Designed miniproteins, single chains. Designs and how they scored, part 70

Each design is a single chain, and the fold is of that chain. pLDDT is the mean over its residues in the fold that is shown.

## One batch from the design tools (miniprotein)

Design m2440
Fold by ESMFold2-Fast:
Structure m2440 (fold): chain A 65 residues (1-65)
Amino acid sequence: MVPKEAPETTSKEQVEGAKGAGEFAARLGLGDEMKQLAKKVAESTEEGPAQAAIMLSVYEKLLAE
């Protein structure tokens, strides 16, 4: 009964948000909090697993520098 609420342009904003969250967590040293947030994101939306993977990937890349 719910109309389509996921326009395709939203996926780009979600990807950018996930990247920003990963960078922010890496800068503040919030590794454990980032992992917990990524798990919640993965479980909360249909694109959640992809967003969580991007967040963790960006976080780990910044730590490897």
Scores: mean pLDDT 66

Design m2441
Fold by ESMFold2-Fast:
Structure m2441 (fold): chain A 78 residues (1-78)
Amino acid sequence: SLTEEQKARLIEDLKEYGKAKGVPEELWEPAAEATVKAFDAILPALLADPSTTSEDVANTVLELFEKEVEALKKKKEA
């Protein structure tokens, strides 16, 4: 599992990424928090694969963030 320090840092990094990508400000925090929860849940499986690189981990986190942003947009439209 991710430490509280790692979770806090990842949330801040994802909020900056969302800002850079033009994501609505109201979605930065909830998308980042949802991404961290999803990533923490899959992290044991990622670490069990010896072929997983740091780049693969970073790409997985960003893909999760984009999915969480889309999920929040759809939820607001419903």
Scores: mean pLDDT 81

Design m2442
Fold by ESMFold2-Fast:
Formats: sequence, C-alpha cells, structure tokens
Structure m2442 (fold): chain A 79 residues (1-79)
Amino acid sequence: SAEAERNAALNALIREMLELFNQAEAAVAAGRVDEARRILEQMRARVERFIAEHDVSPETAQALREDIATAEAWLEEQM
C-alpha cells in the first residue's frame, strides 16, 4: 500500500540521516568543518526532497525539519 511504502521510505530516510550525521560528527572531530557543513547541506536537501515526494503529515514534515535544524545548530556550536 502507499501507506506501507511511505513508512518504509521514512525508515530508510531515518537510517540514512543517522549515517550522514555520524559522518558529519567524524568530520568535525577530524577538524574538517567544511566537510561537515556539506554533509548537513546534503541532509537538508534529502529531507526537503522526501517531504516533496511523499504525502507526509504536516506533523511529520515539521518534526523532520526540526531535527535537521537541530543538527545545523549543533554544527554552528562546533565552529
């Protein structure tokens, strides 16, 4: 069903975002802040693409955007 497909896609997105954030943290730890910034830009683009491609609830869209905004704020604190 479309619902099951959206749920599977959301779970895949969450796993991908976790992997990308782990890469961003590793980049910061290695002093590669510009690389971490590029990774967060990729994460933002993926979240916005997911929201545009899937009929997600406004609540889910807001939660995804808040999560990426939190990660972006974290990076600003590392700079």
Scores: mean pLDDT 86

Design m2443
Fold by ESMFold2-Fast:
Structure m2443 (fold): chain A 76 residues (1-76)
Amino acid sequence: SVASELFRELIEGIEKEADEETEKELLERYEANKEKLEEVLKKMSEKFKEELAKNPNLSEEELKEILLELLREAAE
């Protein structure tokens, strides 16, 4: 599905520290498919809030890992 492909590309971009041009292309694809991703984003938002509630003092690196895990789950 389009949502699965976009999440996989986002995960790859984040993990590889993609250049500015690649990040721009990913953001443009995200915006173009935003409405199709609405339900998945709502589910991810709820899970992310639950993880934050477990430990509100998470570091940026820990937050990034939680987001990547949620993105991987959404890509399945």
Scores: mean pLDDT 64

Design m2444
Fold by ESMFold2-Fast:
Structure m2444 (fold): chain A 93 residues (1-93)
Amino acid sequence: AELAAEGARAAGPLAAGLAAGVLALMAGVGRATGVDVPAELAARAARGTVLGHPSGTEEAARRVEEGVRRAMEAAETSTEGAAEAARAMAAAA
């Protein structure tokens, strides 16, 4: 595998996809159990995860943070909205 491809996978698409998946699941559980997961907290956690990666960048972290925040907010109003937000974030990363 190319070093550039591994870097993109680790810092961008993989980190964004993993964070979105986990946080969308947490939002679903919160909705089902009545316990709210703050979108801001989830977004900050995703940002920290990206910045902790060897090839993580401030720009990648910012995009993931924005994507996670939007996905969490969309999850509160519509399952369809959550899916669209997650797809848009994955495409942006």
Scores: mean pLDDT 56

Design m2445
Fold by ESMFold2-Fast:
Structure m2445 (fold): chain A 63 residues (1-63)
Amino acid sequence: GTAVLKLVALRELTEAIERAKDERAKEALRQYKEQVEAATTADEVIAISREARRLYYELEAQL
């Protein structure tokens, strides 16, 4: 259900924030974490998680 998806997404975002080296990247990931916490549907959680992974992938490709 949505609660399980939120828990998984929040864990992954927390780990991504800890691994990020750029403070601007950490700030952007923290914003996505807040959006996941505020999300009320599974579709919202999935959409936010995809955007966060895209950002994380882009940052790792540049670092």
Scores: mean pLDDT 79

Design m2446
Fold by ESMFold2-Fast:
Structure m2446 (fold): chain A 100 residues (1-100)
Amino acid sequence: SSMEREREEKLAEENRKRAEAIKEEAKAKEDDEERQEALYKAKLAIEVAKRVKEEAEKNGDKEALEIAEKVIELMEKLIEEGAYLKEVEERMTELEKEIE
C-alpha cells in the first residue's frame, strides 16, 4: 500500500510536468507563428507600396505617392511595435521559468 501510493504520486507529478511543458510549448509556437505571419504580411505590404511608389513617381501621380508613403510608414511602425511586444513576452516567459 505504501509503495503503490509513492508510485501514484510520482506518476501524477510526471503527468503534471508533461502537461505544463506541452502547454508552454504550444503557446510559444502559436505566438511565434502569429508574429511571423504579421511580419510577413507587413513586409509584403511594404513591397507592394514600394512598387506603387515607383509607378506613381514615373506617372507624376502625387495622390498615389502620398498613399504609398503613408502605407510604408504605418507598416514600419507595426514591425517596430511588434518586435517590442515579442521581446517583452519572451522576457516574461524567461522570468516565469526562473521563478519555477
Scores: mean pLDDT 71

Design m2447
Fold by ESMFold2-Fast:
Structure m2447 (fold): chain A 68 residues (1-68)
Amino acid sequence: SMDEQRRMLDGILALDRERLSRVLSPEVLERVVRRFDELRDRALAGELSLLEFLRERHRVLEEAGRLA
């Protein structure tokens, strides 16, 4: 269901946000959180499959890792 998908995506992103908050500046973290929210919203709108969401999330994490 859409609610189950939302809960799953929000759970994944919450764990990522927590981990990144320990290594990124607040300004960089805010930019990453906005990108995560955009990806979640696009996935919930049916614009991204789960696989595409995970791929784009991985790209954001790789970019964030270079700024840590």
Scores: mean pLDDT 85

Design m2448
Fold by ESMFold2-Fast:
Structure m2448 (fold): chain A 80 residues (1-80)
Amino acid sequence: SAYEQLLEEFRELSKIWLERMKIAKKELSEEEFKKLVEEAIERLEQFLADLFKKHPDMPESLRKEFEELVEETKKELEKI
């Protein structure tokens, strides 16, 4: 389905983005990196809110997979 394709694309983009964040941590100050992570988390949460508002017919199973992917991405950011 289109939603399953979007989920897989988001998963791949999240992996690329996390690698870029690891590079940014080496180049930025601790304060600058913390702000970047906070802004990134806000954008991820906004993405989910907008996605669910745009697609209220999205199956609960797919909604849960998007929520779990965002939560895992947030946890990986916090581990950097």
Scores: mean pLDDT 84

Design m2449
Fold by ESMFold2-Fast:
Structure m2449 (fold): chain A 94 residues (1-94)
Amino acid sequence: SELEEALERINELARKALDPSASLEEKKEALEEMVKIVEEKISDEKLVRQFKEAAERAKEALEAGDEETFERYVKRALTIAQTGIAKEKEKLEA
């Protein structure tokens, strides 16, 4: 349930970051909260590192006004987070 709640929150935050009506601050806060959830819930150090790299590149693109690059890295970060949560769930089912 905690991992399911984390996954739903990650998906919600990614949707908020990709929402054209969201402010720059809301998009930054969404990325920052995604990083915190990933650091707290995912034990795979390589996936955490890859997520943080994608989130940092998304933030840089957002600050530069590069919406296409921002969207690409948010989607990449989302995929990494989803993979990490799926692996954590598999460990609990084993």
Scores: mean pLDDT 87

Design m2450
Fold by ESMFold2-Fast:
Structure m2450 (fold): chain A 92 residues (1-92)
Amino acid sequence: MPTEEEIEEGIALIELGVERTNLINAGKEEVAEEILKEAPNTTAGFYLAAAKLALELGDKERAIKLAERAIELAKDDPELKKEAEKLLEEAK
């Protein structure tokens, strides 16, 4: 059976893939690739990147939910937590 950590990483990657595809389909491929280039290769980093993509798409509710999940998982990454908290302020 996959571990809880493996399941959470899988969910984060699916969320990231969905938001990337949506933004590319909206004609913002360059913006999507810039966000992905700066994304940390961690589960929290994947959620933060997905939140940034959702915000660029104008989906504030989805951006908030994804950023909140990034904050929960970024307990050992104060820089990422600060960036996710800043995104929450922008999405309000």
Scores: mean pLDDT 83

Design m2451
Fold by ESMFold2-Fast:
Structure m2451 (fold): chain A 64 residues (1-64)
Amino acid sequence: GDPRKGNEIYARKEAAMHGHGSTAADALRSAEEIPGVAEKHGLSEEETENLRAWFESDESFPLP
């Protein structure tokens, strides 16, 4: 997965609903939320893997 692409996916699909900080840890409470986000927004397997990579990176990315 690509954590930068995961951050871009989250920014487009979820950030408007949550208003959280610039890290995955700020935005998502746990990795267990990722499957729910993927199902809710109809993400592809690649997009879901990118979102997971972003969550697991613990790196701050600016919103795109």
Scores: mean pLDDT 63

Design m2452
Fold by ESMFold2-Fast:
Structure m2452 (fold): chain A 91 residues (1-91)
Amino acid sequence: DDMLLLTPEQQALLDELEQGLRYNGYSDDEVEAARDAMVEALAKAVLNPDKTSTAEKVSKNGYKFTVTASVVTVDGKPSMSLEVKMPSVTT
């Protein structure tokens, strides 16, 4: 199991996700599940360049978070993309 340090861009996305969830009244358990899914998906994507990696986590109270991440090469440099699919916080 490779422990990967997050890039500043990945860390900013995680921080925005946590802040958005807390703003919408999600619990610490729900925020933790979402963060764990993002970290796992990003770590898998970095280890598997040019492949799509997905991680899914369920919070202690049953909220499901799905994160898809990929690393693509642009002009000879790796570029990371992240797509977060979360339970709706608005009706």
Scores: mean pLDDT 68

Design m2453
Fold by ESMFold2-Fast:
Structure m2453 (fold): chain A 94 residues (1-94)
Amino acid sequence: SQAALEAQVQALLREINEEVSPEVIKRQSNEPYIDAWIRLLLEAGVITEEEAEELRKTRPSPREVLEGVREKHGLDISAGELAEEVLRRLVAQR
């Protein structure tokens, strides 16, 4: 359901904003949190397929993923603001 997807995205964003452990996020998802983040960033059009493949190999933290995207794309926004933008785009597409 759409409500379940929104709850999952909010749980992933909370890990970045409140430094929740990956174990807490995994209990609310059927996939590792980092793989979920890469998929959401790709679906939101924030990263390319090539960038997604690189992130799957390096397995960085969700905050590091968003910060890396900011640096690579020359965005003048914080990692937290980028995470909120990803959520807004995904919700708007549903």
Scores: mean pLDDT 62

Design m2454
Fold by ESMFold2-Fast:
Structure m2454 (fold): chain A 74 residues (1-74)
Amino acid sequence: MKELEEEALRRALERLAELDPELAEIVRQVVRLEQEGRDEEAGKLGKENLSEEQFALVLALIREAYREVEAEAA
């Protein structure tokens, strides 16, 4: 289960880096802060650096990648 989440996030970030490498770097920083338990700082970085449209794009890519990885694991 944890491996599916990590693989989905990896795929989503790779796809995001092809579309918008600057946005991908910001998202990587947010994810790193969350993994360190620094959720408040992660949320602040996201809110200050991501538009609503960019945030929606990131969520869509993560959800799509997760569905793909889950289907492959079945």
Scores: mean pLDDT 79

Design m2455
Fold by ESMFold2-Fast:
Structure m2455 (fold): chain A 90 residues (1-90)
Amino acid sequence: SFVEKLAERLIELLKEYAEEYKESNPEAAKVLEEAAKRLEKLIKDKASADEILDEIFELIEKLKEVASEEDFNEFVERLSKVVEEWYKEF
């Protein structure tokens, strides 16, 4: 489904940033890894778009607490681009 494709792209983004932050900010890396695992479970359980969105909003809130302002803003910008690219394919 279109929602599964969005979630799969988001999981890849989260895993990429988790690896990037693993040494510089382990707490942020853990937040990203745990969010990726929760999204993978939501895909497996065929969750609604609303449930996937709720998970993303929770991730953004948690990241804001542990990431620097610069890193947080960069992540949000990249997340927005992933969503825009996904939307354009419809």
Scores: mean pLDDT 81

Design m2456
Fold by ESMFold2-Fast:
Structure m2456 (fold): chain A 77 residues (1-77)
Amino acid sequence: MEKVKKGEEIFKELTATENDAPSLAPGMSPYELLDRLIAKGEAAGDLEGAARLRAEGPAEVDKQLAELAEKAEEEKK
């Protein structure tokens, strides 16, 4: 009944920074971060967003990680 965010928007808001850069602690697995985002969404009562993150999250994390890895490898240094 209340307004709820889509899983993608919740994921983006929780990971995005003000400079359009996702936050990821060094040494933390991207999948671990995803798990935290899902738990946070569920705790906030956004079951639909959390369920969508659970279903789509692994693919989104994999794509994001691959993109960052390719970018880092290409830039190097």
Scores: mean pLDDT 61

Design m2457
Fold by ESMFold2-Fast:
Structure m2457 (fold): chain A 80 residues (1-80)
Amino acid sequence: SAREARRLAIARRMREMEDRVAARDVDGLVAVFREFAREFPELAEAARAHIADLMDAYGVPEALKEELLARLEAIEAEVA
């Protein structure tokens, strides 16, 4: 069903973003988030909040977290 396909797509993208956070792959995270925000613009803000929590869980330094979240917020504004 369309609902199941959407749920699976969201879950897959969220897993990809978590893997990038865990790997400290900044460029990979930005690329996946840009695709996610274009495909699911209504979920982009919630996804950024979840990524912020993941960055805390994986021990990303606060300065890098702030810089990355600002970049993700700029992508949200670009695709809105």
Scores: mean pLDDT 87

Design m2458
Fold by ESMFold2-Fast:
Structure m2458 (fold): chain A 64 residues (1-64)
Amino acid sequence: MIMTAEEMREKAEKVDLKDDKAVMKVLTEIAEALRAHLAAGNTEEAKRLLEIMTEITKKQAKLS
C-alpha cells in the first residue's frame, strides 16, 4: 500500500532528527511513496511528499 502524505508527515514529526539512520529511512520511504504517486498520476500527493522531504532536510541542517 502506498503511504499517504499525511501518514508520512506523522512519521517525519516523530523521527529523531539526530539519528541519521532513522532520518535516512524516513527519507527513503518518502522517496518511494513520491515515485509511486507520480507513477499513478497523483501529482498533488507527490508535491506534499516533496514538501515533507524539504522540511526534514531543512530541520536537520539547523542541527548541524
Scores: mean pLDDT 80

Design m2459
Fold by ESMFold2-Fast:
Structure m2459 (fold): chain A 94 residues (1-94)
Amino acid sequence: GPKERFLADIRKACAKDEELMAEIAAYFKAEASGCKTAIEALKPVIRKKAGDYLLLLSEIMPKSGKLKMADTIEKECGDSVKKKADEILKAYNC
């Protein structure tokens, strides 16, 4: 169904660019926590690599939705992406 297709598309994206998927997961977590330093640093990176849609989507999502998106990315991409996302957040003191 559409959900299984979405999860498969996430896994495919992780296989192509694990760094970008870690940056996206970190961005959703930073937006959910209000970590301004990480938000300001990651916004231009994501815009350049993935465009404006994902950033706009994050701004209109509730905090719970942002955290669920990050969790979904980390679960589907695996521990390497989760670890990279955590390292990004730690670097910005989140």
Scores: mean pLDDT 87

Design m2460
Fold by ESMFold2-Fast:
Structure m2460 (fold): chain A 82 residues (1-82)
Amino acid sequence: AIPDLFKNLPKSVQEIIQEDQKLIQEELGKELPEDTLEQILLHYLATLGDEVDKIVNPVLRKKKIKNFLKSPEGQELLKNLT
C-alpha cells in the first residue's frame, strides 16, 4: 500500500514508491510487516524531500535506499521497528 501522503502524486511516481518497498525488503533480506515497511518507507521518502518525484532511475533509487538504511537515522529506525 502507498501512504496517503503520496496517493495524489502521478501514477508513475506511485509505481516507483511501490518498487521502493520491494527494494527495502530485498536490501534487508526479509519480508516486513506492512506497518513496519510503511514506517521505513515514510522515513526514507522524507529524506528525499522535494526530490521524491525527480529520482526515477532504478539504480539511483536502490543506491539511495542502501544509503538510507546504512545511515545513523536508518539504523536507529530499524532497531526500533525490527
Scores: mean pLDDT 74

Design m2461
Fold by ESMFold2-Fast:
Structure m2461 (fold): chain A 92 residues (1-92)
Amino acid sequence: GEEILKKAEELYKKAKELYREGVEALDKGDIEAAKKKLKELEKILKQLEALRDEAIKKGASREVILEIELMIGVIALQIGVLKLLIKKQEEK
C-alpha cells in the first residue's frame, strides 16, 4: 500500500503543477499551451485510476484507497474547470 500511495502522491503533485501552468497559459492567451496541459492532466487521471484499481486488487487499506480516490476527485474537478475556461476563451 505504501509504495502505491507514494506513486499516487507524486502523480497528484505533478497534476497540481500542470493545472497551475494551464491556468497561467490561459491568462496569457496561450490556448494551445493550456490544451497541452489539459491532455497531460487527463493522462495523469487515467494513471491514478489504474493505480487505485491496483491498490484494490492488492488488498490495500481502505484509508489508502480513499486517499487515492480523493486525489482522483480533485484532478477530475481541475480538468472540468480547465475545459470550461478553455471553451470560454475560444468563444471570445
Scores: mean pLDDT 88

Design m2462
Fold by ESMFold2-Fast:
Structure m2462 (fold): chain A 100 residues (1-100)
Amino acid sequence: MPSVEEILEEFRKKLEEVEELVKKGEPRSKVFQALMEAAGFVFRSLKSIKDPEEFKKLAEEVIKELEEAAKRSKDSWLKQVLLHIVKELKEFLESELKKR
């Protein structure tokens, strides 16, 4: 499996692609598809991590990257979608940590 650092690098590249689509004025459907591909990649990566500390590290770093992206976004729609993904990830993290 890729390392946490390799997963984070791939996630950052996918997030940059989303931001580039917004800058180019691509349709919201394309932006949303790219964002869902990035989110799906993260959730699949998290579910594949067996080590609780690596799981926490990846989840916390992804949440931080998404919150920073939401903070810098001038598009209110993109900001709301990013914040919704953050909420879902925080709830997923809490649920998984309770299962131990």
Scores: mean pLDDT 81

Design m2463
Fold by ESMFold2-Fast:
Structure m2463 (fold): chain A 84 residues (1-84)
Amino acid sequence: MSKEELEREVNAAIAAMYLYLGRKLLEQGKFEEAVEWYRKAVELAKDDPQLTAEAYRHLAEAYRQLGKVDEAEEWESKAEEIDK
């Protein structure tokens, strides 16, 4: 495994953990905090299309819970573009 491959795998694993934490915060009604963790997950998941799409869907749900319908629709649209 190269340093670049290891970094990619580590980033994907951390992104998955951030999605898990964000989901737990969302379940507690901490929607703004959930958005912060999901955004961090997006940044780390950039080289993993499936994980990026998952992060976008989580962002859409969190924005919907905040009443930010336009932002939620934008993130859902971005997730759909990856899953074509």
Scores: mean pLDDT 82

Design m2464
Fold by ESMFold2-Fast:
Structure m2464 (fold): chain A 79 residues (1-79)
Amino acid sequence: SLAELTRQLVAALRAGDKERALALLEQLAPHYPEARYLIERLRRLSAEELRAVGARLPDDAADWSPADFLGAVLAALLP
């Protein structure tokens, strides 16, 4: 499900698992255009920078809708 993909993406971001995060975003991209922008941004980040983005996500981020979650991650990459 899209909700399961989002939960896995939250875990990948918090772990700094860039390859896993990009693979999950590719699965979300056909449903959410925001995922395509995130793919382009995340490709330019180091694993440590990715962990920093994940650490800034609220504790309940895994329970958010995919659209709200993707928007929040995009905002976290654009201070």
Scores: mean pLDDT 79

Design m2465
Fold by ESMFold2-Fast:
Structure m2465 (fold): chain A 91 residues (1-91)
Amino acid sequence: SKIANPDEAEKLLVENLDFLLGRKLSDDLKKRVAKKLIEVGDDAKKSAKALFDLLVNELKVEEGRALFLAGEVRKLGGVSGLLDEIRKANK
């Protein structure tokens, strides 16, 4: 399914991507990553695969770290679950 309020989801992801990935990204790269994750929508397997592919191929993140992060997103049920955890961690 599609993410509800995609513009709000994009903003939330962009504001938290540096922290989530443990490194500083350019604003353009953060927006591209956020949009790609929102486009994949609310599916645990598709979200995990999309995140892994983005981290390794576009962001050049080490494969083991990318696999760990993708696995965590999968456990959360996908991008919607990740967004809920970000909302809980903020306050």
Scores: mean pLDDT 77

Design m2466
Fold by ESMFold2-Fast:
Structure m2466 (fold): chain A 73 residues (1-73)
Amino acid sequence: MAEEKAAAVAELRAIGDRLLAQVTSPEVKAQIRAEVDAGVARIKAATDPVEQANILVATALRLVGLVVDEWLN
């Protein structure tokens, strides 16, 4: 349903906002925003709830990777 898709989009945006609070680099913040926007677009294009959930998880893991990369550099 459109409601489940909206919930997945809202969750990804919430994860993105939380991770943006953990970084200070403008370049990393821009990368996080771009990954969130790309993930949101992919969730909106997906018709299967399982695919939407998989996109959410994969995007969240990529966002965590960007935060960790900033912390280690």
Scores: mean pLDDT 83

Design m2467
Fold by ESMFold2-Fast:
Structure m2467 (fold): chain A 62 residues (1-62)
Amino acid sequence: SSDGAAAGKAAGEKARKKIEELEKRGIKPLSSEVEITEDEAKVVITTDEGEFTITVTAEEAK
C-alpha cells in the first residue's frame, strides 16, 4: 500500500491549484516544501506575502 504517496500526490495537486490562485492575486510563490508521513502529506508554500499550508491525510487521498 502506497497511502503516503497518494496523500503526497493529492497535496501536490492542491498546492499547484493554490499557487495558481496566489499568482492570480499577484502573490509571488518563492518556494514549496513537502513533508510526507504514512498518515499525511503537508505542503508549505512560502510567498512574499506569507506562508500557506496544505495538509492531506492518507485517508482523504483514498
Scores: mean pLDDT 76

Design m2468
Fold by ESMFold2-Fast:
Structure m2468 (fold): chain A 61 residues (1-61)
Amino acid sequence: AMAARKARLEHLIAQLQENIDTLKKQIERYKDNPEKVEELQKQIDTVKARIAELQAELDAL
């Protein structure tokens, strides 16, 4: 059902937003370690790309 797919996409987007918040907190914790900050920033970029894909799928519904 289209309504179920919309709800699933919205839920996934919300979970990924929470993941970004967690990663930002880790960047603050590891701010004195440039390698860790770079790794965490790449993870945030990957999650943002996934949110964009899910948002595009949601917008196409």
Scores: mean pLDDT 85

Design m2469
Fold by ESMFold2-Fast:
Structure m2469 (fold): chain A 70 residues (1-70)
Amino acid sequence: DEKVKELLEAFDEELEEALKIKDKKRAIEYINYIKNHLLEYAEKILDEESYQKLKNYIEEKVKEALEKIK
């Protein structure tokens, strides 16, 4: 699904920028901010199956990023 790929690419770019934030607490807050906003938007434009796939991918990427910040 082209829309899912586009949203994933946008999320990966924002996540990469978030990881450049030197303040650990601010980086975590920003990651949660972009995650919540992307998922809210995606829920409105994607079907249920595509939304669940995107959500699972985003949650996995966030978990990996938070481990990297530690």
Scores: mean pLDDT 82

Design m2470
Fold by ESMFold2-Fast:
Structure m2470 (fold): chain A 71 residues (1-71)
Amino acid sequence: GKEGTVLKVLKKGFVNVVIVEIDGKLYEVAVYGIELKVGDKIVVLKEDELGNMLIEVDGKVVPAVILKELK
């Protein structure tokens, strides 16, 4: 899968909203069921055309959604 890095945390809680760099692009992503920190590494296991993802972070597989691509 594609590797990414959390650069900024916008919201914490059950829904964690983060800025992630994946393949040199920046994305605003909602991650469910896990709290992320700046510097966390993620692996994108699956991604659909609507921006729904399964990601692996810290040994856990969680759902995520791309909210927007950043410039």
Scores: mean pLDDT 84

Design m2471
Fold by ESMFold2-Fast:
Structure m2471 (fold): chain A 68 residues (1-68)
Amino acid sequence: SLLDELRELLREAGYSEESIDALLANANRTTLGAARREIEEMREQGLISEELADRILAVIDELLASLA
């Protein structure tokens, strides 16, 4: 599932299990939008690779589309 893919990618990006569980338990337009902005900021700061950021953003965008 997209949620399982997002979980794996966020672990790879260094997110804690607690943060991942909180996001996925309350996955809605607001929380996913906030996560999207955070990933973009991490990419701009060089905290994660461009390839990893692109993969995370793709999954978030698919989840946001499914909520629309």
Scores: mean pLDDT 85

Design m2472
Fold by ESMFold2-Fast:
Structure m2472 (fold): chain A 86 residues (1-86)
Amino acid sequence: GPVLEPDEALELFVKRLAERSPWFAELMEKYPDMPALILSEETLAKVPEEHRPIVREVAEELKKEYPDNAFVQHFTDHVLKILESL
């Protein structure tokens, strides 16, 4: 697969979330320069229950697409763990 830098990985993650969820589209419009904001437990806890399956699916898809990317593996595992605790 293509080499994906950390910033590009986060931008790809939030782009895919915004394409599937209007809540994430609005969040990204408010904070276009802060894609890492989604990695915070505070932000993830504010995600509506109905949109959490979308976050899980996008995170799992990225994890499968970039199995050798340590940053993608780390942040997707982090997001999935927070979602399981909510």
Scores: mean pLDDT 80

Design m2473
Fold by ESMFold2-Fast:
Structure m2473 (fold): chain A 120 residues (1-120)
Amino acid sequence: IEALIREWAEKAGAADLFAEAESMDEEQVKELEEKAEKGDAKAQALLALRYAREYHETGDPAARERAARYLVRVATLGLQGDEEALALAKAVMTYMQALAGFDAEARAVEAALDAAVNAG
């Protein structure tokens, strides 16, 4: 399973982010959550990847919800003109679409981003 997830991450251009997310312990995850709340785009992308992988392994809807939430946050920073955040959001979204069961979440995030752009 992990070998297939790694192959999909490589195809999505997120292999380095996936490896970093996979190597993190619970204390590092907590520190990332604090950074993500402060608007750190890389922290948001890493958390989205970690929770997307957790959902793929466990089927837990709560992990799916957390992955989608962090994807929306990093994508929102990208829409506000952060080119690094936009690149990270696209990589994470592509990875989540490649994982079985994330098509609906990725589509919902795309719809939310389109609505935000149209709202100004």
Scores: mean pLDDT 71

Design m2474
Fold by ESMFold2-Fast:
Structure m2474 (fold): chain A 70 residues (1-70)
Amino acid sequence: MGSASGPTAEGGAEGGRLAAEAGARRVVGIGSNDDGSLVSDVEPATEEGGREAGEEALKQGASQVAGAGG
C-alpha cells in the first residue's frame, strides 16, 4: 500500500495549480489509445480517470500530478 509523506500530496496540488496557471488541463488515465486499451466506464478527460492515474502515480513516488489534492 502507498504511504503518505506530505510533500508528495503537496507537490501534486502545487503541480496542478501551476499547470492551471500555464493553461494546462488535468491528467487523464484511460490507457493507451495506440494499443486500443480504453476503459468502457471511463470517458476521455474524466475526473475519475484523472484521479485514478494521479493516485497510482503518487503511490509510485510521483510528486507532480495535475488534479491531485491534499
Scores: mean pLDDT 43

